# Designed miniproteins, single chains, continued (3): the designs that were tried, part 62

Each design is a single chain, and the fold is of that chain. pLDDT is the mean over its residues in the fold that is shown.

## One batch from the design tools (miniprotein)

Design m10127
Fold by ESMFold2-Fast:
Structure m10127 (fold): chain A 105 residues (1-105)
Amino acid sequence: MKAEQEERFIEFLLEAEKEAEAALPELRALPPEEGLARQREFYRRLAARFRELAKALGGGIGELAALLAEGLEAMLAGDRERMAAIGERATPLAEPLEEKVLKLK
């Protein structure tokens, strides 16, 4: 994969993680039903962002971004079988990035 595409993808993941961590105290303070609704909305937005990223990057990294969007959509639908199948498809695409993720943090 091209380094520029990999860097863009990793930056996106790190930003999404920071946004999720920043939201945790507020989500924990909400009633469970409201917290779940906010969490589901976050994941819906994240899936849409991964879809746009997949179109922008293309190639293997774009395929990984599309699979992550599909995985979030399956999670929101409660489709555990689809989530497992997506995970198996995503793993070989994600493995080459693991060392780079640790390096770029």
Scores: mean pLDDT 77

Design m10128
Fold by ESMFold2-Fast:
Structure m10128 (fold): chain A 85 residues (1-85)
Amino acid sequence: AERRVRADRLTVAALGEIVEKMIKEGKSFKEIKGGTPRKIPDAELDERAQRGLEVIEKAEKEGKIEYTRGTDANGVPVVNDLRLV
């Protein structure tokens, strides 16, 4: 449970930061994904996940992004595809 919750928070935080950079810098997911930090400090994880969720929700509401979520072999949510509309 705890490990899965952390993985979900990491995914949301990382995705939110990627979406923000895609919109702000006009770069593709491929260009930004390579430069995104793989680790977020545990002390910041909840705050960054909440911020990431707000960025994603705002971008979806404005019709700027589409993404597909999948599940890995352990049932952990992963992002399979992310694009600007």
Scores: mean pLDDT 63

Design m10129
Fold by ESMFold2-Fast:
Structure m10129 (fold): chain A 64 residues (1-64)
Amino acid sequence: MSEETRRRLGKIADEAQANLSQDSFDKFMAEVERLAGRGEEEGWSEEELVRELQELRDKYIAED
């Protein structure tokens, strides 16, 4: 994984933690792990993974 992708993923996690309750953040991180595993199995690009995780973050923030 590139340094740029790691930075983008870190920002997504930081923004989720800042905007979600602890319980919602824990659920979000569990879904992040599931989605990352699925992306590895399906051969997703780093850009696709980042986009999917941004959409997941936005969904969790909107629901919390």
Scores: mean pLDDT 79

Design m10130
Fold by ESMFold2-Fast:
Structure m10130 (fold): chain A 91 residues (1-91)
Amino acid sequence: ENKEKALKYLDEAKKAVEEGDFLTASRNVLKAADYAEPVLDEETRRRLGILAIAASLLMVAAQISEGEDRENAKKGALELIDEMRKLVEEA
């Protein structure tokens, strides 16, 4: 259940980023990390947490920027969400 919920929230976060809803995406990324916590070892949990914070910061950058800077931040956030998804899937 926790792993399944984490993957669902990561998928919802990715969709929200694609739709330009960066606040919803950031919230879903953090929820995914929280749900994944009990099913991951300590090292993977730490790595997932760092990725979640980094993705959230990129989504904040995308929200407050325009044009090329916004698209670069959006792309970076999507790449980090994909990395988080791989870590949760491998658990």
Scores: mean pLDDT 86

Design m10131
Fold by ESMFold2-Fast:
Structure m10131 (fold): chain A 140 residues (1-140)
Amino acid sequence: MKKKVVVVGAAGRIGRRVLELLSEDEDYEVIAVDINEEAVKEVEERTGVEGLAGSVDSEEVLELMKEADIVVLAAPDGVNLATTRRIRELTKKVRVIVLTSNSSESVKQYFLDAGADYVVEKPASDEEIREVIEKAAKEA
């Protein structure tokens, strides 16, 4: 059965890259989430993945994240931290991957303490992105 992956911040630089890598992989059912409706439409047209325009605090986005196997957080660090905490209030089952621009051990630890399963530093290679998603999929 395909693993359901929700990518938050999907219209951003790293989010778009994650979608391109996952859209070619038949093992994943991918949903692209971003606050910008026009950017979501562009992503759907480019990658063929399902898109949803919405905030991480909307009921529809929260339900998608709760029911996912994996959530990839590719938004700004403050949004990713708040979103990680909110996901963990709703469920312990989903695997949470955070993509962060901050290389400090303390920031990585804050994400792990908030309930993230994996923290990956930006810029990340395609190989690093694939490896972390495959690792999360095995645990999901």
Scores: mean pLDDT 83

Design m10132
Fold by ESMFold2-Fast:
Structure m10132 (fold): chain A 85 residues (1-85)
Amino acid sequence: SKKEKEELLEKVRKEAKELGLSEAEIEMYLELIEIAIENGLDVKELLESNFEEQLKLAKEKIPVSTYVALKLREIGREFDAELAK
């Protein structure tokens, strides 16, 4: 279970990087998936799913307010990254 969660998060990070997502977007989606798992989403089902399916399943397991909060944090991280340049 715990090891499967670690394998899943590593897979998500790798696939998101290959798709060209920013570090802020990757962190947002990792937080989304972790919250969905805490809300009862099956890690094994996510391991058998592609990235788009993982996001769809995760979104179904979290409140809309939580998703909005994660998007706002992503925007903040992108803004901070621009200021660091």
Scores: mean pLDDT 75

Design m10133
Fold by ESMFold2-Fast:
Structure m10133 (fold): chain A 90 residues (1-90)
Amino acid sequence: MKVFVYDENVDPEKLRKAIEELKKKLGAKAVIGVSSLNYLPFLTPNTIVILDSATPQEVIDAVMALKPKAIIVEKSIKDRVKGDKFEDLL
């Protein structure tokens, strides 16, 4: 599973466009920010998941086990995600 890393200091509009292009490139059905285990039922193999610095490790581990299409992760928590390949989004 690919993990895409973004810098939290990036322009929000540039980040939004990069996420939209990634969704199109990967053919994903949805992009979902996950902050709690309550979001897990909404994740499918066609979903891109966004993880930020507020996301608990338990939620990160659960998301990784579900193997979504891709993960977008804030740079500050990159080391908390066990991905097969890391690539910069921005």
Scores: mean pLDDT 80

Design m10134
Fold by ESMFold2-Fast:
Structure m10134 (fold): chain A 79 residues (1-79)
Amino acid sequence: MREKIVELLAEAIRAALAAEGLEASEEEIEEAARKIAESLLALKEAGKKEEAIAVLRREAALAPPEAAAALEEVIKLLE
């Protein structure tokens, strides 16, 4: 579960960076994805799953289509 969330968040970060013409190393992307995944899972464990999902839905609405698709898959895994 956690590993799949990290993979999907990394895909969303790569897509967002590409849309803005920005570059980051794969290590930086994976580190950011892991930290975000840990925060989302901590919210779920604290009984704040709906707050985590609301944040992801807001980000997906503002994101490029490829990043939005990956974020929607993360939402499904948190439900």
Scores: mean pLDDT 82

Design m10135
Fold by ESMFold2-Fast:
Structure m10135 (fold): chain A 100 residues (1-100)
Amino acid sequence: MEEKKKDVEDLLKNGKEAAKEMIEKLKEKLKTEDDPEKQKAYEELIKLYEKYLKGELTPVEFIEGYYKILLELGKKYGEIKEEDIEKAKEDLEILKKYFE
Protein backbone atom coordinates (compact mmCIF):
# COMPACT_ATOMS: atom_id res chain seq x y z
CA MET A 1 0.00 0.00 0.00
CA GLU A 2 1.12 3.58 -0.67
CA GLU A 3 1.89 5.91 2.29
CA LYS A 4 -1.04 8.25 1.52
CA LYS A 5 -3.44 5.28 1.33
CA LYS A 6 -2.21 3.97 4.69
CA ASP A 7 -2.94 7.35 6.32
CA VAL A 8 -6.48 7.35 4.85
CA GLU A 9 -7.05 3.72 5.92
CA ASP A 10 -5.92 4.53 9.50
CA LEU A 11 -8.34 7.49 9.65
CA LEU A 12 -11.17 5.39 8.16
CA LYS A 13 -10.69 2.76 10.90
CA ASN A 14 -11.67 5.47 13.42
CA GLY A 15 -14.76 6.35 11.32
CA LYS A 16 -14.36 10.14 11.61
CA GLU A 17 -12.87 10.86 8.17
CA ALA A 18 -15.24 8.32 6.56
CA ALA A 19 -18.19 10.22 8.07
CA LYS A 20 -16.82 13.57 6.77
CA GLU A 21 -16.36 12.08 3.28
CA MET A 22 -19.93 10.72 3.34
CA ILE A 23 -21.32 14.15 4.30
CA GLU A 24 -19.58 15.73 1.26
CA LYS A 25 -20.79 12.93 -1.07
CA LEU A 26 -24.37 13.29 0.24
CA LYS A 27 -24.21 17.10 -0.27
CA GLU A 28 -23.15 16.53 -3.90
CA LYS A 29 -26.01 14.03 -4.39
CA LEU A 30 -28.45 16.51 -2.86
CA LYS A 31 -27.39 19.21 -5.42
CA THR A 32 -28.38 16.95 -8.37
CA GLU A 33 -31.40 15.13 -6.86
CA ASP A 34 -34.84 16.19 -8.20
CA ASP A 35 -36.93 13.77 -6.08
CA PRO A 36 -38.18 15.55 -2.90
CA GLU A 37 -38.35 12.28 -0.92
CA LYS A 38 -34.73 11.42 -1.81
CA GLN A 39 -33.66 15.02 -1.06
CA LYS A 40 -35.25 14.67 2.41
CA ALA A 41 -33.48 11.32 2.95
CA TYR A 42 -30.09 12.83 1.96
CA GLU A 43 -30.67 15.83 4.28
CA GLU A 44 -31.57 13.46 7.17
CA LEU A 45 -28.48 11.31 6.43
CA ILE A 46 -26.22 14.42 6.42
CA LYS A 47 -27.70 15.49 9.78
CA LEU A 48 -27.21 11.97 11.19
CA TYR A 49 -23.53 11.88 10.12
CA GLU A 50 -22.96 15.40 11.52
CA LYS A 51 -24.44 14.38 14.91
CA TYR A 52 -22.22 11.28 14.91
CA LEU A 53 -19.11 13.39 14.17
CA LYS A 54 -20.01 15.74 17.08
CA GLY A 55 -20.20 12.74 19.45
CA GLU A 56 -23.94 13.30 19.97
CA LEU A 57 -24.71 9.72 18.86
CA THR A 58 -23.22 6.36 19.84
CA PRO A 59 -22.28 4.04 16.94
CA VAL A 60 -25.41 1.97 17.76
CA GLU A 61 -27.67 5.06 17.67
CA PHE A 62 -26.03 6.07 14.36
CA ILE A 63 -26.70 2.71 12.65
CA GLU A 64 -30.28 2.64 14.03
CA GLY A 65 -30.90 6.14 12.61
CA TYR A 66 -29.28 5.17 9.30
CA TYR A 67 -31.50 2.07 9.08
CA LYS A 68 -34.68 4.07 9.83
CA ILE A 69 -33.88 6.58 7.04
CA LEU A 70 -33.26 3.71 4.58
CA LEU A 71 -36.52 2.00 5.66
CA GLU A 72 -38.56 5.17 5.02
CA LEU A 73 -36.91 5.63 1.60
CA GLY A 74 -37.35 1.94 0.69
CA LYS A 75 -40.99 1.97 1.83
CA LYS A 76 -41.65 4.87 -0.59
CA TYR A 77 -39.86 3.14 -3.52
CA GLY A 78 -40.49 -0.49 -2.51
CA GLU A 79 -36.79 -1.40 -2.87
CA ILE A 80 -35.86 -2.67 0.62
CA LYS A 81 -35.05 -6.37 0.38
CA GLU A 82 -34.86 -8.98 3.12
CA GLU A 83 -31.07 -9.29 2.69
CA ASP A 84 -30.66 -5.52 3.32
CA ILE A 85 -32.63 -5.85 6.59
CA GLU A 86 -30.55 -8.87 7.68
CA LYS A 87 -27.28 -7.04 6.93
CA ALA A 88 -28.37 -3.95 8.92
CA LYS A 89 -29.31 -6.19 11.88
CA GLU A 90 -25.93 -7.99 11.69
CA ASP A 91 -24.02 -4.66 11.53
CA LEU A 92 -25.98 -3.36 14.56
CA GLU A 93 -25.19 -6.51 16.60
CA ILE A 94 -21.47 -6.20 15.72
CA LEU A 95 -21.42 -2.51 16.76
CA LYS A 96 -23.29 -3.21 20.02
CA LYS A 97 -20.65 -5.86 20.92
CA TYR A 98 -17.80 -3.28 20.69
CA PHE A 99 -19.59 -0.03 21.54
CA GLU A 100 -22.26 1.09 23.97
Scores: mean pLDDT 65

Design m10136
Fold by ESMFold2-Fast:
Structure m10136 (fold): chain A 92 residues (1-92)
Amino acid sequence: MAPPIEAKRKVSKEEVQRAIDEAIKYGLDELAEKIEEAVKKGDWDLVARLVEAAKKYIEGIEWAEEHLEEKGLLGPAYQKEKELRKEREKEI
């Protein structure tokens, strides 16, 4: 794949696209839009910051869901969210 866009930030175009796709999948449409606009402006500092923020936010959601699943606290709402994520993936 292509080398990192900014060596000091170590963010690649693939990482940016993945962050956008995952943000959309998790219903973070505004965040995905902000990343795309930063890319269009060539503001790679902002892109790197937004990508990192998106990754941490999504990791937090996944961590919380894993912990709730281990405790048996995940109910029908979680199954509904999983199906919504699959539907959102179809739009990507």
Scores: mean pLDDT 72

Design m10137
Fold by ESMFold2-Fast:
Structure m10137 (fold): chain A 78 residues (1-78)
Amino acid sequence: KIVIRVTVEASKSEEVRRALLRLDGVRFIGIIPRSPTTSDIYVLIDSDKSLQQIKDYVMARAGKIPGVLDVEIASGLV
């Protein structure tokens, strides 16, 4: 299991969350407000793929959404 952190503009957090819910292997999505203008979205993905492959997958699907500021690997669970 892998946790990816997606930093987004707060006004776009629900749009990005809905896009992330459509990805394969998503088990959980949590939104944590960071400031009035930004939120962090944590996506728990259950996959046998590498950390980099999952990050690239999330970037390819969500990174094109206006308001996505950053996509990073937050945790790899074994």
Scores: mean pLDDT 78

Design m10138
Fold by ESMFold2-Fast:
Structure m10138 (fold): chain A 74 residues (1-74)
Amino acid sequence: SMEEQLKIVEELKEDFEEALRRMEERKVSNEELQKQVDAAIATIEAMMKSLNLPEELQKELLEYIRKLAEEALK
């Protein structure tokens, strides 16, 4: 259902935020942070594709996580 798809999007957003917070806590270099962020984004993209989420929701989620990643990388 659409409600289940929206819940998946919210859970993926929360998972990414938590992963990003943990990466920041480790005080790794910006280069290493970028690599970890890229890997996390690729994982989320693969999950969205396997779950067959609507394209509009995939776009919203990707824009959201990319914005958070850019803020974290300064």
Scores: mean pLDDT 80

Design m10139
Fold by ESMFold2-Fast:
Structure m10139 (fold): chain A 69 residues (1-69)
Amino acid sequence: MLRAGDRVTVTDANGTKEGVIVAASGNFAAVQFDDGSGALIVLQGPGRATVHDLHTNTVSEGTLTVEPG
């Protein structure tokens, strides 16, 4: 389950970034990356996500991994 405050690793067509979930609802998450950029993420199922990188304005298939607490 995605939760605000969870630390995540996001991989998409532009590479891999680490950040924090700032908002989550169902299969949707907004992430702020450590570089100051952001993304909107939709979970599509196990091992699949749609990532909208807000800095590059690109939409690609990728992954979101929640770091163990």
Scores: mean pLDDT 80

Design m10140
Fold by ESMFold2-Fast:
Structure m10140 (fold): chain A 65 residues (1-65)
Amino acid sequence: MEVIEIELDGGRVTITVEGGEVTAESSGTGGAKRLAEGAIENGKRYGEEGAKHTLEVARGLAALS
């Protein structure tokens, strides 16, 4: 299980990945909402690989904040 929390323009995103299952919660709009929706879609479409890629992007954004 992996959890990452990110503050983005207009909101916050919490992404949880466990066994290829991706769940995401967002508050606000814009980038936060799009990141959450993208994480869920990638997890459904590409399983662990899609979720992993989304987490790498999310980590990069968090590191720059």
Scores: mean pLDDT 69

Design m10141
Fold by ESMFold2-Fast:
Structure m10141 (fold): chain A 81 residues (1-81)
Amino acid sequence: MKEVTTIEATLDGKPLKVTIELEPLSEETARLTVTSEYDGEKNTVERVMPREEAEAERERLIAEVEALTEVKSVEREVLPA
């Protein structure tokens, strides 16, 4: 089961899209993938980390985007792995 959070926001008058994917690999580990699209540039960062740390990092990233940008929408989906 994979959890996907999509945030659409505006930063400095330009559209920003952040996609945070949390994929459990085992009971102990998860893959956290963060994709950002800003001003025509797309960047993806992938990390494998303890599941609790991945969940905490996802919430931290969501809070940081909300604090630094003008958020238009936040969508959370749970997809089959």
Scores: mean pLDDT 83

Design m10142
Fold by ESMFold2-Fast:
Structure m10142 (fold): chain A 73 residues (1-73)
Amino acid sequence: ARAAAMREVARRALELFPELAERFSEEELADPAVFIAAVNELRLRLGLPEVPLSEQGRLFDPAVALEELDRLA
């Protein structure tokens, strides 16, 4: 189910970026909108631009979300 896949994305995010736990819970990161906000915060911290609005919708796909996390790590 998509909900289970998004929980895996949330778990992977906290595994790769433990500092996210200061601002977001695993449950919150399983929400795609919260996940996009967290990714944009990570990108800003790394000196990268925000994910373009046209591409943000793709991060609602768990497979694309996992690829983005691996790219940032």
Scores: mean pLDDT 78

Design m10143
Fold by ESMFold2-Fast:
Structure m10143 (fold): chain A 100 residues (1-100)
Amino acid sequence: PPTPLDPNRKIKLEALIKLLEAIAEDLDEEERALVDELIAELEASGKKELTTPEAMQLLAELLNRLNKLRGLPEVDPSNPLEVYERLLELLAEAVKEKQA
């Protein structure tokens, strides 16, 4: 199983934005708009970094919005492993489409 994320680790906002942009590349126009809105909010915040819990909460919110559009069940934001696994599934989907 993957090592749980350290709750005291800081995640660079730039790295999170790059990850969101990579995910958005293979999404439809409606799903991409949700990611673009989140990126704009993050840039407008003036923050340079997020704590792991803050980043996981934002990723869980995005995943739940995407899952709602796709008719999929909501992920539990209090379970970082579930959020992480769902994020990896979404990233793997993007990689598959890029290789097709």
Scores: mean pLDDT 69

Design m10144
Fold by ESMFold2-Fast:
Structure m10144 (fold): chain A 73 residues (1-73)
Amino acid sequence: MKAEGEQLIQEGQELIDKAEGARKEAVEAGLRGEPPKLFEGQIYPLMLEKLEEVEKEGKALIEKGKELLEKAA
């Protein structure tokens, strides 16, 4: 249970980090006057919506992992 909780927290954090990285690159590309890179083949407006969904999933995994750690203690 403890290892499973820690694994879920790490997976959730990786999803958040991935989404934040993609968003940062899109902003930096815009500042350079370049088109942003696609995220999982999405066009820019759909990409932003997808990033929001990934961030929410990451947060949910972290919350679930924390609950498992608390129950295991």
Scores: mean pLDDT 71

Design m10145
Fold by ESMFold2-Fast:
Structure m10145 (fold): chain A 92 residues (1-92)
Amino acid sequence: SMREKILEDAETSVYVIQAVVGRLALKRIGDTSITSEEIGEAADDLEKSRELALRIQKRIDDLKDKSDEQGKRNRLLYLLKTLEELLKRLLS
């Protein structure tokens, strides 16, 4: 069903964002020589993930499922905020 596809897409988006967060965290902990190129790649990944997440949020909102969908939406937003904060720390 369309709902099942949207949930799968949302879960995939969460997984991708988690992978990016993990990669950036490992880089920051293990490697102090983060280059401008690597920061640029991380920014591009964040932008693409943010666009995908916003698109998925809109579809989830359209379904009007109050408890479970809202939880997934809030988790995705939290991960995006974490990515943005981590990226800002890398740029400073």
Scores: mean pLDDT 58

Design m10146
Fold by ESMFold2-Fast:
Structure m10146 (fold): chain A 62 residues (1-62)
Amino acid sequence: SGAAQQAAQQQALIDQYDRIIKQTAATNPATSALYQKQKDLIRKGDDEIQREFEAIKKESFG
């Protein structure tokens, strides 16, 4: 179902963020912190996640 696919996509995104956070924690703490914030936003809800993620991504990575 769409709900199962959505949950799988969000989990894949969280897993991707976790990899980036872990890889950058010591060498680029600013990037690590930004992806941690994006991961935290995923936990709040889909519509808020989408808006906040796009805003942070555009501001941080251009």
Scores: mean pLDDT 74

Design m10147
Fold by ESMFold2-Fast:
Structure m10147 (fold): chain A 65 residues (1-65)
Amino acid sequence: MSREEQVANVKANLRALGESEGLSQEEIDALVAAFDARVAAGASIEDAAKAGVEELQALVEEKRA
């Protein structure tokens, strides 16, 4: 899998997971933008993806509280 393909796949997964968990489009866009910013800053795709999932889970838990 190419790096571009891997980045696109992570973004698609974050959007799908955010939608399934009931996040707003604004919250989902912010998560995707944060992922892009981390990758642009030199983070590995794996580390950026982990951070994105952690932020998504934190937002979901905040809505459940």
Scores: mean pLDDT 82

Design m10148
Fold by ESMFold2-Fast:
Structure m10148 (fold): chain A 75 residues (1-75)
Amino acid sequence: SEEEELVNSLDGGEALGLTKELEKKYPEEVAKAAKEVQSKKLTDSVEAAREVAILAAKKHPEEAKEIAEKLKKES
């Protein structure tokens, strides 16, 4: 999906940043996404953050894109 391509285009720090910013704006949606990702038993925090970001971005695609572009510019 476009959201998967967006999130996978980010480095580890940018992916963590995107998840953190989405959590600030949509804490319940990020918490729900985190529970779904927890079922996969991922131990790598960056990999887990990418999966959470993808799920959250599917609910708020335009805002996720804007945040991701800002994070890339700041890197």
Scores: mean pLDDT 79

Design m10149
Fold by ESMFold2-Fast:
Structure m10149 (fold): chain A 80 residues (1-80)
Amino acid sequence: SYLNVADLSPDQIQQIRDQGITSMNQTIDNVQNRINQLQSQSNNPQNQQRAQMYDRSYKDLQNQISQYQTIYDDIISQRS
């Protein structure tokens, strides 16, 4: 599942990066929809806790995208 980006050509890394970012953005949208659903029920402590859990997942996914962008850009720069 995890790619060893160091073994790939710069063009392959760029393609995988773009594909990975697109897939993760789709996942983020799905999580955001769930957060929005739970926010409408956030007056209940259990629903607030669940909404916070999904918000944390959303933030984690955004962080992973940023990390992927940095890693891929660094590898491309090193090989250029």
Scores: mean pLDDT 70

Design m10150
Fold by ESMFold2-Fast:
Structure m10150 (fold): chain A 73 residues (1-73)
Amino acid sequence: SELAVKHARRLAEALRAGDRLAAEVELVALAVYVSLSKDPRARALFDRIAEAVAAGDWEAAVAAAEELAAYLS
């Protein structure tokens, strides 16, 4: 979905900016998409973003979000 790509890109931008509220909004939108799509690759990439965010590894979170955006493109 074109919309899912935009959400993944916005997530990467929010994470780079340290904008926690914007990142949370985009993360929730992507979680809904991943749950509905039943795509195991999208799920695995999303889980990597969530794990990196939980660990405070913002560089890894940005990289995973960019990889998800590229995968969905």
Scores: mean pLDDT 85

Design m10151
Fold by ESMFold2-Fast:
Structure m10151 (fold): chain A 95 residues (1-95)
Amino acid sequence: EEEKKALENVKKRAELFGDKKGYEMTIKGKKISAEEAIDLLSKRFGISREEVWRLIDEAHRRGLLSPEIVEKLRKGEKLSDSEVGRIEMAIWLLR
């Protein structure tokens, strides 16, 4: 349910601001690199990449993110749109 709402918000933002490529990557189930995901979250929340990582570690400690997602990020593996949405929601909840 929260993932659906996040996806709808990304769609609405893409329509308003022309970020069609970012939206297309998330909607079509295309995987993005961990570095691209961190960069997108940094820009979206207006915080540094270092702060994004700090919030991810905090979310992991609080059980808001699965160890599997954190491990993928640490290894620089590609993430699904659902996994990126889960990270985004976890960061949003911590703010």
Scores: mean pLDDT 71

Design m10152
Fold by ESMFold2-Fast:
Structure m10152 (fold): chain A 98 residues (1-98)
Amino acid sequence: SKEVEQELTKAKFLFIAASAGLLVAKRALANPKVSREQKLSLLDAALADIDLAIEYLEEVKKFAEENGDEETVKEVERLLEELERLREELEALRAELE
């Protein structure tokens, strides 16, 4: 359905944004001229994108399961696994600042 396709597209966009955010945060963390507050803000922004992506993916998964769309369920589960890995890396970097 168009709605499921839109939510999946939003989740994929947020995954790309969070991945880019991780790279930006890693560069900022290596720069002693970037404030701790700015470093935390970049990490928190990327984590927020991940949380929103997971929310959209959970809705897509529920709809796909209800409609017997096993291919979409498998794609969503793969994306959720990738997002969890990204979250763990961002949270580890954030913990180094606290």
Scores: mean pLDDT 84

Design m10153
Fold by ESMFold2-Fast:
Structure m10153 (fold): chain A 94 residues (1-94)
Amino acid sequence: SPEELFEEFERLVKEAYLRIAEVASEEEIPDLLARFKEIGELLRKAHEAIQAGDLETAKEYLEKAVELLRELGEKYGVDLSEIIERMEEIVKKL
């Protein structure tokens, strides 16, 4: 279901956060948290769209979240390729 796909996407976002937080310095944590707050807002909007039956809008918000995670992986030098690929598969299934 779209709800189950969304829950799996949220788990992958959490896994990405933990991997990045492990390599981020203490001085970088406030900026990292601000970026994940932005991702959290995109997830909230995607979930609202799923609840409204608007899967096209949900897909757009999740795609934006994937792009922000890709940028964070590059910035912090963390390989998120497997997580990103699994996220892209979830978006395709919506």
Scores: mean pLDDT 90

Design m10154
Fold by ESMFold2-Fast:
Structure m10154 (fold): chain A 81 residues (1-81)
Amino acid sequence: ADEALYAEYFAQASEVLPPAAAEVLARAGVEIERVASRLSPEEAERVDLERAGEVLAEALAAAGASAEEVERVRRLGEEFA
C-alpha cells in the first residue's frame, strides 16, 4: 500500500520538477527503498502522505537536490493528502 502510494507521489513529483531532476529522482527512488526497507511493518502501516513527502524530501536532499526542490516536494506531499 505505502509502496504504491510512494509510486503515485513520485509520479506527481516528477510532473512538478524540471526534467533535469530525473536523475535526482532516480537516485531518490533508491534512497526511498532503502529508508522504506528499514521501517517495521507497524511503522510502514502508519506512514501517511505527509510522512511520505518528508521521506522523499530527505532522499532528494541525499541525492543532491536543491533546498528549493526539496521544499517543493515536501509541500506537494502535504497538499496531496
Scores: mean pLDDT 61

Design m10155
Fold by ESMFold2-Fast:
Structure m10155 (fold): chain A 65 residues (1-65)
Amino acid sequence: MTPEDMIASLREHNKLLSKKGTKTSSSQINFIRDKLEQTAKRNGVMTPEIQKLLDEIRKLAEKEK
């Protein structure tokens, strides 16, 4: 997996999770984020851009509280 593949995946998830009418719970958003973070770490592609996108997904989970 390339950093660009990971960035594209994270942006797609962020877009889907931020859509109006999404009934995704905070716990489900955190589960998705954790899986994406583990994938980035496992493939050694953790860049500042990827970290920022993971943090944006975390903020979406916080808004659902």
Scores: mean pLDDT 74

Design m10156
Fold by ESMFold2-Fast:
Order: C-alpha cells, then structure tokens, then sequence
Structure m10156 (fold): chain A 112 residues (1-112)
C-alpha cells in the first residue's frame, strides 16, 4: 500500500531528525523538544489531535520540559505538535537507534 509506505517514511524521517537533534544537543531534551516541535509546526506535519489541556500535559513533565512547552505554546505552536515532539523524544530515547540504522530503514522502504 503506497500510503502505508509514505506514512512509514514520514515517521522514520521524524525519528531520524529527533535522534540527530538529541546528538546535536548532547541529550538536552528541552532544546530537542523546542527545535523538533517548531519543525513539526512549520512543516505542518500531520499529527494526532490532543484531547487534554496544556496543564494536563505539563503535570507529567520535568521543570525544564515544562518551560520548553510553555515557550512553544506562547509562540503559537499547537498542543498537537508539542505532544508529537514529546512522543518522538521519548521513543528515540527508549529505542536508542543510531542515525545510520534509521537511514538504512528509510532506504529500505524507499526501495519497496
């Protein structure tokens, strides 16, 4: 299914960008979150709709991430885009895949 391949490629590209940003900022999640959420917002990346409030999102986060989220919200970045960036940062930290492994996955899907 071409739509499934496209969706998988877009997901892998976001994971690659998240991994590269984590390396760029030495694991500083607040800086990664800000740059990633701005990227998602500016490029109008399709994301799942958030059903909770800003305060519901903030209560689960560290103080540094809370400041980053408030800054993004003041800039007009949607809660949907901020939540997607948080999910991506968490996933990349848990999987610890290298940029090379993600690029190989992208190349494999492009050749399907």
Amino acid sequence: DPENIKSSLESLELLLKTRELLEKYGGNEAEVLKELARYIHENKVKVSKVTGSLEDLLKTLSPELQEAVRELHEEGVSLDHIQEALILVTRVKETNKSPEEIREAIERLENL
Scores: mean pLDDT 77

Design m10157
Fold by ESMFold2-Fast:
Structure m10157 (fold): chain A 113 residues (1-113)
Amino acid sequence: STQEGKIQELKKQAYELGFTSQIRVELAKSRGDEAAAQSIEQAANEELEKLIQQGKDTDPENAQKVAQEIKDAYKEGEKEGRKLVEELGAEEALRLVNQRLAESGVKKYEEQM
């Protein structure tokens, strides 16, 4: 992978992390489980910091710019996850995300045949 390719992959991972974590947080809150919501947010922030560090290690000359781009991708993911929950409700939003992940797994398997 090129340096640019690695940074783009980290940005995609940060977006997906923000998107999925926000939906899970909203679901926990809808169920009155504030402890679960806080736990999900903490775990997501820890994973985001790992992605940021990987970005800085990949492009140390542009570390601050890369860190910001990864954070921005995460925030865009959170925004889109929140929007999906507003449109569908948290349970249906999570079901749709889980269905897309299952379909992606099937497609990868079929591409190997």
Scores: mean pLDDT 84

Design m10158
Fold by ESMFold2-Fast:
Structure m10158 (fold): chain A 65 residues (1-65)
Amino acid sequence: MEKLEQVKPELLKEAKETIERLSKNPNVSDEDIRNAALAVVDEKLRRMLGETDVEFAEKIVEEAF
């Protein structure tokens, strides 16, 4: 879908930045990092397109790891 492909680079950037920031704290689990990145991507997607796509957000987070 064209709209999702268009926003993918920006969502991937947000996910990577969140992962890198949280990964610097050794007391934060991979699960916590994944959940935080997913929340950031979902919120950004909703803000940019006015809709949510959990499976697409999950794909972006997996790709960012």
Scores: mean pLDDT 77

Design m10159
Fold by ESMFold2-Fast:
Structure m10159 (fold): chain A 79 residues (1-79)
Amino acid sequence: MLERVKELAEKLLSPDPDEQLAALKEMGRIIPELTDEEREIVLEALSKLANSPDPEVQAAAKEVFDKLMELRRAREAAA
């Protein structure tokens, strides 16, 4: 999984918004399977997209971020 997360994070830095969108969709799909360390890598990659000029990329990044925050809250509530 770490290799996959790293590959997706690199694609998020692509100048191609189609490649960024594809990587964000795949990240959203795998979020429940990620370790805490892998989630930190995803969060760091998402922070780099905060300045993206593409509104579709921004919306997709927000969806992935919201999924990560929801999973984090669920884990805290279950403790």
Scores: mean pLDDT 75

Design m10160
Fold by ESMFold2-Fast:
Structure m10160 (fold): chain A 96 residues (1-96)
Amino acid sequence: MLRIEVTWSQEQIDELEALRRRLREAPDADLGARVREAVDTLRRLSSPEELALLQPLLDRIEALVASGEPAAVRAARDEVIGLIDTLIELYRLQQE
């Protein structure tokens, strides 16, 4: 159910797809940095209205990374990938 107008360009979606790929391929040592990069990119690409809806989830993801616990950092990666997949699918539904 589309409640948010995703105003992103194809180039911005391509950037998200590249981030999703890096997150999936990241070794554990780089995983926290890759998750933070993805969160920063999502904040940069989001409108104020989109960011207000995403902010609690992004804050949760950052808290998981900040814990430094390997299982929590992996959970943060999986949550970010799921969010990116959802946003890409919402964009595709708007374009098709």
Scores: mean pLDDT 77

